# Designs tried in a protein design run: designed miniproteins, single chains, continued (4). Part 70

Each design is a single chain, and the fold is of that chain. pLDDT is the mean over its residues in the fold that is shown.

## One batch from the design tools (miniprotein)

Design m14426
Fold by ESMFold2-Fast:
Structure m14426 (fold): chain A 87 residues (1-87)
Amino acid sequence: SDIEKVAKLIKEILSTSPDVLEKLDEEDLLEIAEKLLNSKELSEEIKKKILNSKNIKDLFSKLSDEEKVTFLKVLRELIKEVLEKKE
């Protein structure tokens, strides 16, 4: 599914932050992916680039510098939101 593809991309991004990744289970990653795809802060163009990307390197090659900043900001906010709800 599209959500599973995006969850894999998020996991790849978080591989550089293993302390954060260790706090997130598979269901958390799927929730973040679903919220990311439904975010009003991300343009349809950014969402299309995410869904058409094979990995994070491919995604970052397709995103402009401005789109990268917006994408990473929204992702960071969603990760924080999900972590704050965890017991």
Scores: mean pLDDT 84

Design m14427
Fold by ESMFold2-Fast:
Structure m14427 (fold): chain A 70 residues (1-70)
Amino acid sequence: GAEAANNLTRALREGDRETAIAAAREILASAPPVVLENILHELGLSREELEALAAGDEAAYERAQAALAA
């Protein structure tokens, strides 16, 4: 829900990779499709990028931080 999205944004901003991965996993596991699309739009991420982040991909983490900073 909104808490997981807020946790992801904060973790990306603070450079907390472990918390960002956990939040991405929770969003993918619990968010309905419409809510997931809204979160992806707000963060400037694709579904594939969020899935890669949840899998612990370092390049995906860096891209997510860059998207948030833009």
Scores: mean pLDDT 81

Design m14428
Fold by ESMFold2-Fast:
Structure m14428 (fold): chain A 70 residues (1-70)
Amino acid sequence: MPSIEELKERYLELYRATRDGFVALGFPEELADRFALAIVEGDLDYLVNKGVITEEEKEEILEFIREETE
């Protein structure tokens, strides 16, 4: 099972790659950021529903992404 630290790094990378992909397609940066965050949050919600992570761990990952990207 991946650790919380591994998940933080993995989802930060997913967020950045997804955001950059949308920007490359011509989307405004604000919209690309929203889409990337929504994709990450949806995937984390799936992991919570499967019992892979807790709701608190989901919040920790999302906070980490916000701190690294602000």
Scores: mean pLDDT 83

Design m14429
Fold by ESMFold2-Fast:
Structure m14429 (fold): chain A 91 residues (1-91)
Amino acid sequence: MAEEAIEALRRELGEEAAEEFERLYEEKREAMREALREALPEASDEAVELLVEAGFAEYAAMKLKKAGKDEAAAELAARAERARAEAERLA
């Protein structure tokens, strides 16, 4: 997911947007994982990781949609929705 979001941002919005997202992902990924573990103590590690990836994909989709890249945004949003559905199935 993260690699696909980074690639979509680089392709549609350029290198600066991709680098900003990659830094955000590295800086915030662990904090998001910890927050999800506290909110969902019964969830599996796999489900938590899927929710982390879904959250970042939703953020990338939002940035793409704001820039008018509706098709790329829809694709990442659909991937995030599938990841959330899979996480619910595993929890």
Scores: mean pLDDT 83

Design m14430
Fold by ESMFold2-Fast:
Structure m14430 (fold): chain A 97 residues (1-97)
Amino acid sequence: GKAVITITIGGAGGVKNEELAEEIRKRISPFAEIESISVEDGKDPNEKVVTIVFKGNFSEEEANLLAEEAAKAAVEAVKEMTGKEPEVLEVKVETFN
């Protein structure tokens, strides 16, 4: 099984997608086994779409807790990289058991 968490972040202009993915991985790897992390540009150049796939069987509650920790990790990574506080625009959670 797996949990797929997609986070859309605003105010992340100038962030290199590969570097953001690595900074997020470092912050969330203690919480669960990571299958993949990808970062893409959103609809605007200042928006990033972060997709994190966690390996395992998760309840809806467990996946929501992972999503909360993933969103915090993404915010802190962008703050460290840019010196500015980003906006979390959307968090989507899907589980496949």
Scores: mean pLDDT 86

Design m14431
Fold by ESMFold2-Fast:
Structure m14431 (fold): chain A 99 residues (1-99)
Amino acid sequence: DLIEKGRKYAEEGDYEKALELYEEAYKKAKSIEEKKEVLEAVLEAGKLAFEEGDLDEAEKFYEWVIEKTKGVEELKELRKEALENLMEIGVEKLKKVVL
């Protein structure tokens, strides 16, 4: 399972390899439900990167979710979650520059 392999690499901090595996899983997804499973895994990888302080990598995962969900009504809630998480990263980056 590409999603499970992606999660393993994300947990090991290999975010680039994780995203490559998620991209492959997304391309192979045939239904909206299969696409949701991949997108949810990418959101979790982004949250993991954020918790580890890897803000630039977390940003890449959330930007990827936004681009893949753009214009798709059935994926709007996942897009909203990614946007909200990107805003939190923006605030955290600003705190590190100002403080």
Scores: mean pLDDT 86

Design m14432
Fold by ESMFold2-Fast:
Structure m14432 (fold): chain A 71 residues (1-71)
Amino acid sequence: SILEKLRANPDLSEEEVLELLREMGDYATLKAMELGRRLANGEITQEEAIKELLAFKELPQEAKEELQSVL
């Protein structure tokens, strides 16, 4: 698991964590991290970030329903 790898290497850089997520195929987490960075930099609004995440096909239905409730 990701947590197991992080516990084994607690000093992993952000880039190394991103590489592990790519290797595992966790595209939903990668997309969320990308949107979070863009939001923090003022490149998108919270509403735009939520809408992009809702359009992301790999996001679980339960997560989509929760996000729709906050729009």
Scores: mean pLDDT 66

Design m14433
Fold by ESMFold2-Fast:
Structure m14433 (fold): chain A 82 residues (1-82)
Amino acid sequence: MEEKRERAEKAMELAEEAARLVEKGPSYAPQAEKKATEALKLISEDPEFADNAEGALKQQKTVEALVRTALALARVYRAHVE
């Protein structure tokens, strides 16, 4: 049970850090992608974050941060092509 809480907290922190990095600029895109991948791995290793309301909220925040990172990375790659 403690391991699930630690994974949820770490995943959320990594996802938020990835979102923050990619917003800083294109030079941080590789670092943001690495952090987002680590967060996704933590989520996939324990899909039952939602055993309680607190875990479910942390999982939601992690997913939201990963979506923001993905959208920002897509914008960075699109701007490079245009």
Scores: mean pLDDT 69

Design m14434
Fold by ESMFold2-Fast:
Structure m14434 (fold): chain A 98 residues (1-98)
Amino acid sequence: KKEIDLDVYLALIEINTAIAVNLLRKHGLEEEADRVSAATDALVDAIRKGDKEAARQSLETLQGVLDEAAAKLPPEDATDLRRLGASIQRVAEEALSL
């Protein structure tokens, strides 16, 4: 139906992680926010290079930080963060399947 190129998937990953970073910083989780940003940069770089193993490792790191941070947030914000994590996972898997 709709053609989606790699750049669109990378933009979606960056948008979802920017929302997550802003949410974490709003709650004073600056270290977790910085770790999310670093893992996102590594994930995007790995996907651009077609390095599926590096992308998988970066994605696992990113999800681990998001899970850790969700435990420190109010229930509503924790739910939003987990939803963002699930969206990032799906988009990254779709990008790696191209």
Scores: mean pLDDT 84

Design m14435
Fold by ESMFold2-Fast:
Structure m14435 (fold): chain A 99 residues (1-99)
Amino acid sequence: MKEKLEKENKELLERMLELARELVERGRELKERYRKERSEEIEKEIKELEAKFKAMVDEVNKLMEEKGVTIDEIENAEPKEEVKEVLEKMVEGLEKVLA
């Protein structure tokens, strides 16, 4: 049981980190375009992306508090069901932000 959960949580952490890198890259690209073009459409896209990200962070933080999961447990992909639930929520949330 522990070995399966350890593998699953490591895979979820790797997926979360991949999605987080994509989000950082997209944010940098949008901000660079806004600096060059100063368009209201780009400004709106940045604000919408930031609002979606904030909503996701708020939901993840609430789940972490409810499950008693710490940042260290997430970073270490601790073999706990509660850590798996938080990592799954982070992956789902980041995929929705990037959609």
Scores: mean pLDDT 85

Design m14436
Fold by ESMFold2-Fast:
Parts: sequence; C-alpha cells; structure tokens
Structure m14436 (fold): chain A 72 residues (1-72)
Amino acid sequence: SEKKKEEAKKVMHEYILESSTYSVLGIGHAASAVAFKDDPELKEKHLELLREYNEESNRLYEEGERKVKEIE
C-alpha cells in the first residue's frame, strides 16, 4: 500500500541520516590520518577510528534496509 511505502521511506531516511553522520566522522579521521602521516601511532589510531565509523555506518544502512523489508 502507499502508506507502507511512505513509512518505509521515512524509516530509511532516518537510518540514512544516522549512517551518513558516521560516514562524515570517518572522513574526518581519514583526513587526520593523512595529516599525521609522519606520526605512526596517531595515524594508526585515526585509521582504526575510520574503520570503526565505517563499520557502524554500514551496519546502520543494512539495518535500515532490513527494517524497510519488514514494513513492506
């Protein structure tokens, strides 16, 4: 039904917004890893945070897709 399609869009929008927030944070850490390229310890810490934020971004996107399927 059209109502279910609109509910699915709203739910996906919320998860995309959260996922995008983590992606932006990840980009910040990627930039920091480049800035600290000559500091191996700081570079590695920023690369680890990039990985963690990217994993959370992907998890949220996948959860949003799963929730959309449950509504449809």
Scores: mean pLDDT 86

Design m14437
Fold by ESMFold2-Fast:
Structure m14437 (fold): chain A 98 residues (1-98)
Amino acid sequence: STSLSDEQREFALELEREAAERLERFRERLLEEGVPPLDEERRKELERKIKEYEEEAYEHLRKAYETDGGEGFEHLRKAAEYLEKGAELVLLLEVSEE
């Protein structure tokens, strides 16, 4: 099967909503605390980590489409976790330039 079940889709949407709430709180905290300007080397390192997290998320998402039951849900959870980690680094880069 190349599609997620209704239960897997609902689970993925819940994970996305929860991650969005945590990311908004993280962004607010970065804006409140301030982020010092990042040098070019640090920015490039963060960009590489973002790409690595996106690639890990993609692989887990692909496995979720190929796997049913508990393993499929675990792959969706890991995909969401890697996407959230990448998004945190994207927010760090964005706020550092404000």
Scores: mean pLDDT 84

Design m14438
Fold by ESMFold2-Fast:
Structure m14438 (fold): chain A 83 residues (1-83)
Amino acid sequence: EILVTSEESIKKGEAAIAAETDEEKKEEMKKAKEEILKLQELYIELTEKYGEEEALKFLEIVAKELEKGKEFEEAVKIAKEEM
């Protein structure tokens, strides 16, 4: 799956967050939205600096570290150190 999302995907996420009645799930969805927005900004920046192939590798490292249970900020730090 593509970790970077379009503005339309962000709007759908915002609507889903607004419709959620479980406060714990709502907070998790808000955190996920913030993380997706940060990844989108980083993808654009890395594509400009290193090219699309390297930017995609960065996203793959972030995804792998998140699957290991790392926090988003730590996953991003590890990915930046591997670039």
Scores: mean pLDDT 72

Design m14439
Fold by ESMFold2-Fast:
Structure m14439 (fold): chain A 88 residues (1-88)
Amino acid sequence: DLAALLARVEAEARELLRRALEAELSGDAELEAEVRARVEAERARIDALIEAGRLELARALYEAWTALQGEAYARGLDAEEVLELLEA
């Protein structure tokens, strides 16, 4: 089920964003490095889907990732405020 897969990826994206914000607030360099590696892996996955012609899935994943960041930016939220929003 594609919808179930996308919902799972959205949940993973939210968790990675939450961890990235916690790393930024705490200054945990190891956690920050792990989050960066995971984000890079997800970007590579999206690129691979584009190359394979899986454009609808690649687009949906990209939009899910950018929507979370775009929402935070549009609201002018700092890292602490975004973390609180994700906990709700």
Scores: mean pLDDT 65

Design m14440
Fold by ESMFold2-Fast:
Structure m14440 (fold): chain A 88 residues (1-88)
Amino acid sequence: SLEEEAEELLEELRRLAEELEAALALPAEAVSEERKAELLKRVEELSRRLDELAPYLPEVSEELREELFEAAGRVQRLLAEFLAKYVP
């Protein structure tokens, strides 16, 4: 269902945000190139899933939609910090 797909995406976005925050808490030298690539790949995958779900967002509950936008916004802010720290 759309609600189930949105709920799963929300959980993945929240998990990614936690992983980005954890990486940002470490000095740049402590985060491997493999770890940086993994995190960036997951950002791309979840962004694609959100884009695919976007036309159907009016069909999901307002509460879930708001939580999705909040989680996506948090990932975007953390990504900006991550890119500034790890990508010249």
Scores: mean pLDDT 86

Design m14441
Fold by ESMFold2-Fast:
Parts: C-alpha cells; structure tokens; sequence
Structure m14441 (fold): chain A 76 residues (1-76)
C-alpha cells in the first residue's frame, strides 16, 4: 500500500504523456484517430479501476507505458 500514491502519480503522468503522443500521431494520420482514442479510453478505464483496486495500479501503468511506446514508434 505504501506505493499506491507513487504508482497513481506515475500512472497519471504516463496517461498525460500518452495522450500527448496520441494527439501527435493523430495529427500525422487522422484516419487512425478513432483507434488511438479507443486505446486512450482503455487506459483511462484501467486507471479508474486501479483507484478502486491498488493491485491493478502496476497493470494499468504497464498498459499505459505500452501505448506510449507504440505511439513513439509510430512517430519514429
């Protein structure tokens, strides 16, 4: 439980960065906007679930990181 706030703060920061990267890829390829927004909604849903269940914070963090890495790869 001592890591709950730290993981929550990291998840919020990571979701914000993922959203920023998603907006950048959408600007380059608007046809993928629906796909990227669906991915962000999925991560946001896991974040809400994680605040009710701390065991899911690490899982939500990993999923947000995977999406960010994917968007960064699309931008490279």
Amino acid sequence: MEKVKELGDKLEELVRETGRAANEVIARDPAKAAEYRADLDRVSEKMVEAFSNPEKLEEALKEAQRELDRYRADLA
Scores: mean pLDDT 73

Design m14442
Fold by ESMFold2-Fast:
Structure m14442 (fold): chain A 66 residues (1-66)
Amino acid sequence: MRPVEGADETPEARALREEIQKELVKKANEIAKTVPDSEITSKMRQLADEAVERLRQKVEELRARR
């Protein structure tokens, strides 16, 4: 057992992270089809920021129980 990255990461936290990434990719594809080129970058960035915020909240919850 040699945890290098995410020693405090639980299987649940990992699953949530992957789920968020999958949702982001799916949404990005939808945006690419519908939104003009100039707005694609902004929309994608918004999605990334929201994902980061959700992850941050989850990390804080884990820290609180520690």
Scores: mean pLDDT 67

Design m14443
Fold by ESMFold2-Fast:
Structure m14443 (fold): chain A 74 residues (1-74)
Amino acid sequence: MKKELEEILKEQVEIAKKYLEGEISEEEAVEKSDELTERATELAKELVKAGQEEEVKKILAEALEEVKEAYEKA
């Protein structure tokens, strides 16, 4: 589950980067991002229930930093 959450969040970061670089449309970015967000939310809830809240926070923080970095460099 942790690896699946990491993979989904990496895909979201890539979608954000492609959108910022103009490689995909806003409509396409939103559609893909919404689907991944739903899956990530379900996996995060399951991991928190399993007592892995700190790990989830770490994964989310790393993904958020990558998105912020992409935005600042755009």
Scores: mean pLDDT 77

Design m14444
Fold by ESMFold2-Fast:
Structure m14444 (fold): chain A 59 residues (1-59)
Amino acid sequence: GHAEAARRAALTGTPLGAALGGAGAQSGWNADKERAEEAGRLAIEDPERGAEAAAQLSA
């Protein structure tokens, strides 16, 4: 819902978004690494876009 989207945007817009990207790169395959890095970069530059990318990764 909206509350969860806002919460995710806050989390992925913070240094936690970059940490998520880095952690994903460490734990996953090369494809997961690229996905996680892209989500992390988006979270830093555009928290809303980063939240959307994170949602797609968890779906």
Scores: mean pLDDT 58

Design m14445
Fold by ESMFold2-Fast:
Structure m14445 (fold): chain A 72 residues (1-72)
Amino acid sequence: GYTREQVIEAIRAADKDGDGYATAEEAAAAVQSLAPGVNAAAVARGILDGDTDGSGRSTAEEAADAAGQVAG
């Protein structure tokens, strides 16, 4: 297991632009690095499905919440 704080930190570390947003792929890769047993494609799908703005990006908090639904 991982904590929501660890997921947020990993996603922020993957944010190359430093704008507080990450692509679904970058966020999924960060989650996979913390929990190798998690399906990265399912995490990315959850982030995109939760993307109300349709931007293809999420905040670290939104991505962490989506990852929590997939990883348990």
Scores: mean pLDDT 70

Design m14446
Fold by ESMFold2-Fast:
Structure m14446 (fold): chain A 115 residues (1-115)
Amino acid sequence: DKEYEIQKLLLELLSKDEDEALETIYDKLEEIIKELGGSEEIKKELDKFKETKDLDYAEKAIELLRKHIEKLEKVDEKILITLEALDKYIALKKSRNDEELELVLKSLKEEVAKR
């Protein structure tokens, strides 16, 4: 279930300390770049993310990776699941305060526990 795998990874990210979540995002993006090949532009945005811990650079790296993926004949569904979960995490962190994130985390824990 693609939705379950996305929710599980999102739950993992939301359950971590912020620094650990950022490190997990970096590691996942680095693995994807190694598997698919990444342009110097994608690597540059990822390096900026590592140095600054600013989610805007991670978001830009994901945007550039999605454009790269559109040019590929075949991509592992696991990569698409990972990028979707990372996009959702970044969107939540940018749009929600801590109290709202706690409610999202609680709801997501309940959904994942049913499976």
Scores: mean pLDDT 84

Design m14447
Fold by ESMFold2-Fast:
Structure m14447 (fold): chain A 72 residues (1-72)
Amino acid sequence: SMEALREATRRGVEEMRRYLEEAKELFEKGEIAKGVGLALRGIGTALQATLEAARREGLPSEVALELFGEEA
């Protein structure tokens, strides 16, 4: 359902924000490479989870990407 996809997307984005906050702290400490790696991991993991949720719910990837962009 759309509700299940939206809930999964929201949870993924919340987890991504935790990674991005930790990445921000690394950037402030001058650990740029570690910060970039963590930010990319957070974004990629949340996006992949949203796409997998859409596939599980029988919804198109375009809907998943739109919801991810809306919640992010």
Scores: mean pLDDT 85

Design m14448
Fold by ESMFold2-Fast:
Structure m14448 (fold): chain A 96 residues (1-96)
Amino acid sequence: MERRRRAEELIRRGKELLEEGLKLMKEGDEAYKKGDLDKAEELYRKAIELFEEAARLFEEALRLEPENLEAEINLALARMALSVAKLALERVEKEK
């Protein structure tokens, strides 16, 4: 029960960070499309930080509950989002 409550709180916090990171990715993509490379870079870097923290929280939830499917799925999503954000940042840096 106590481990489950801690895992649920970590998953909740991780999901909030993942959602905020995805919002920043969308804003970064819009800035990139408009040719605002400095704005796109700033937004992608912030999204990367949020995805890294979200992944850390989901990994901690899985340490508390190794068979928590919600934490496992959200960790995979956070890692995928992080990879996409890093590729987007690399693309912006190459165009500068």
Scores: mean pLDDT 90

Design m14449
Fold by ESMFold2-Fast:
Structure m14449 (fold): chain A 72 residues (1-72)
Amino acid sequence: MEANIEAIRELLRELFPELPESVQEAGARLLASYGFTAEEVRALIEGDEAARRKAEERVAAALPAARALAAA
């Protein structure tokens, strides 16, 4: 998890150096919490359709767990 957060943070720093460090860190943590890697984030920023589908699949995979928690 931590390694992914750092890799994504470095990517955000390279692509969006104008963003405050706190925003870069928050974004990196959020993306890592969904299981994204830096490569997947780069592909999403580049508009890759396969990366977008993969992102949707990761979010969809979390929905059953979220629904189970809501039902409890």
Scores: mean pLDDT 70

Design m14450
Fold by ESMFold2-Fast:
Structure m14450 (fold): chain A 59 residues (1-59)
Amino acid sequence: MTIEFEVTAPSGRVFRVTLSERPNGTYRAEIRPAPGEPPPSPEELAAVEAQVLRHFLAL
């Protein structure tokens, strides 16, 4: 299964997140900034990853 959604970091920046389910039941997360924006800061990346994990705590 592949799920695409947007996550807003504490900075107010919106990132595109693509979650792909692997055959072993784990997920691969790809986090991308909006077109023309710089890469996420370490703080933004950590916050987005934490939101993704909270969304899928049952996995």
Scores: mean pLDDT 74

Design m14451
Fold by ESMFold2-Fast:
Structure m14451 (fold): chain A 83 residues (1-83)
Amino acid sequence: SEEEKLKKKVEEEEKKIRREATFEGATLTLEAMNEAFRLGEKEGLSWEKVREVLGEKMKEASEKTKEIYEEAKKKIEELRKKL
């Protein structure tokens, strides 16, 4: 059935969109952690200060990840309109 083929294609595209969003979010989190520790080493910060910087960078990464997931949801909604 053409309807079954279209549904399967939409499901595969949804999985791709979700994976890409997940990888982008994970990358931002890792970059935030690496940047906080790099700044700590470069500036000779105390662990307490590194934790503050980490918290700030993680908050920024979280906001960007939220935007990425919202964009992914919109793309999935557009795909589902083909059904």
Scores: mean pLDDT 85

Design m14452
Fold by ESMFold2-Fast:
Structure m14452 (fold): chain A 63 residues (1-63)
Amino acid sequence: GPAITVEDLLRIAEYLAKHGLRAEDVTDEELAKLSGVPLEVVRRMRAEGRLPVVDQIAEELRK
């Protein structure tokens, strides 16, 4: 499947930060559709435990 890029992480983090959301509050399908990141990349982020890191980046962007 497609590799997870830094740009993919930032796109999701920026989306979550702008809307005051956490990755746990949004489905993988919704995260993919709304951020523009491919669904398979979002699913891999969740499977590899990278979504908590995305949440941390989003929280930092909102400060």
Scores: mean pLDDT 81

Design m14453
Fold by ESMFold2-Fast:
Structure m14453 (fold): chain A 99 residues (1-99)
Amino acid sequence: SLEEARKLFEEARKAVREGLQAYANGDYDKAVELFRKAAELFRKAAEVSPDPELQQAMTEAARALDEFAEAVKNKDKEGFIEATSRLAEALARAQALLG
């Protein structure tokens, strides 16, 4: 349902925010854990999304978060920049589709 997708989206956004705060504090292991949690929540949001465009946006957000977590874990500067850009794009698209 759209309501369930919106709830999962907000939970995922909270996990992203907490992960970014952990990253800023130098707690990289916790940041990676929170980004992976956010990715799982976006995958669940995709499963309950009634709209194929929303399903795709949620799925892309999950992929971007997995890539972002991997880049943080591996201290990959180029991958970090690329994943950050892709995450921002996917989140913006999902938010626009949710209203």
Scores: mean pLDDT 86

Design m14454
Fold by ESMFold2-Fast:
Structure m14454 (fold): chain A 116 residues (1-116)
Amino acid sequence: MKVSEEELEEEVHRAMVEMAASVAETTSTRASPRLLELVRRVLEEAARTPDPKMRTLKISIALGASSSKDEERAIELLKRALRSTTLEELIEIAKEMAEISDPSSSADLKRVIEKV
């Protein structure tokens, strides 16, 4: 009858993905429909990702893309994130996303990478 800590963590992470999608839509007033679609798709895939570390990296990569000054590179990195099956690949994508994100999103991405 006690919800497991793992089940509670999964629900919290799903709520975070939903909030992140809403924030990305609101913040991306200049983003192309293609960039916004890929951001939403990465966030939806994060919600279905059972590994909490991979899930957190996917969310952070998507949010970094929404703040990006280089749309073409952000689209490429989001596509790589959708194809990635390992934590190591997602860490490398997050590092590259931090280079093109605004300073605040870059700092958040670096903190997530250090904690994973």
Scores: mean pLDDT 73

Design m14455
Fold by ESMFold2-Fast:
Structure m14455 (fold): chain A 103 residues (1-103)
Amino acid sequence: SSALERMRALVESMSPEEREVVRRILEVMGVTSPDLPGLSPGLSDAVKALQALLAELSSQGKLVATEEDIAETIQRLTGASPELARAVARKLMELLEVAHSVS
């Protein structure tokens, strides 16, 4: 599959609770930009949430974000349980790895 197909499948595998956390990240961080061209709404939301989380961590001096950094930030911003925040962080990190893997 193409990288885009793998990213789409990953986001489609997210539970309703995980998708709600992604939406909450966008809401709390004030991300109101339109859907990214060529992406499904769900994939667009996940990419925008990941970009916003990475920008927040970068503003804190964390240029190399770990899954734990992302999970802690999700928990802080959304009030999600540690388990749910870690599940979302893992999927967003997998999304980042697929996006960076052009081969």
Scores: mean pLDDT 81

Design m14456
Fold by ESMFold2-Fast:
Structure m14456 (fold): chain A 73 residues (1-73)
Amino acid sequence: MKADEIAEKVRKKLLELGVSPAAAERIANIVKYLVEKYEKGLITKEQAINMLKDFLKALGLEKYADEVIKIFN
């Protein structure tokens, strides 16, 4: 699955869960960046997931981590 497709699924899911459009877009952009790094072999999938969890926590969105990770995985 391409990085753009995963990012768009995450954005739509966060909007469905009531996350603001601005916050959903920020997380979608982070997901795209991490998927592109993972696909290029620059980081592992586990490292990408851990970085994503850290970004979600920093933005106060840690409660949505499981839903976002399901789409990423």
Scores: mean pLDDT 84

Design m14457
Fold by ESMFold2-Fast:
Structure m14457 (fold): chain A 102 residues (1-102)
Amino acid sequence: APVVTVSGPSSVTGGESVTFTQSVSNVPKDAYVQLSVYKGDTTSGELVAESAPVYVPAGGSATVSVTVNNLKAGEKYLAVGTVMDENGNVLAETSKILTVTG
């Protein structure tokens, strides 16, 4: 099974920028990795930033980063790292919530 992590701060001050980093290793078959950031704490919120899909061959690894600017005090953001096959079927997924203070 692929190992997927999403790294970044758990909280920042309003007006700051944040960079989320997805690390993927040990993909069992050719896959695409993508990092998406949503406003709120679910994927039902507005998509505010997203990486282009990155190809990773079987057994490979990749690192993908997305920067979100102009964070709003009092809001949350959900960073979702996905590993998907050629048809967009999710092979693995992880997420991290950011709280914006101020």
Scores: mean pLDDT 86

Design m14458
Fold by ESMFold2-Fast:
Structure m14458 (fold): chain A 78 residues (1-78)
Amino acid sequence: SLDELLARVRQKLEEANFPEENKDIILESVRKAVETGDVSLIVDGIMEVAEKNPNMSPEQIEVMGEILREVNEFIAKQ
């Protein structure tokens, strides 16, 4: 379900120490991407977070890649 996907995404972001503002951007982008079936909306959210955080850790970059993969897989199964 979308709620289960959003919960997993939130947990990954919290474990990687993303600021609240960045978590909200990504979670909203995930919801919109799933509701519309448009993966470009999650890419846009990820890019916005990356622009706001030029010094992201390798772990944070990896988590963003994992989120993109999970959202794309979720949409592909609909």
Scores: mean pLDDT 84

Design m14459
Fold by ESMFold2-Fast:
Structure m14459 (fold): chain A 74 residues (1-74)
Amino acid sequence: MDASLQKVRQQAVDSLDLSMKSRPMTSIQQMLYQLIKDFILGKMTPQQVGKKAGLGDKFVDDLNQLLDLIKRRG
């Protein structure tokens, strides 16, 4: 359900933020990281992320697979 998925998404973002907190990032890497977090939180579709990042269909497919994994873990 939506509430359960939102909790799993928030936990995923929190874990990712903790892992990335000490890593230096370029402006491009920071932008991509923010897009990935917004995608995980359900603020953007895989297609919207790919469009904003300037990345092709393969990247959109990879994001769809990640979303499927999140649903299977919830």
Scores: mean pLDDT 70

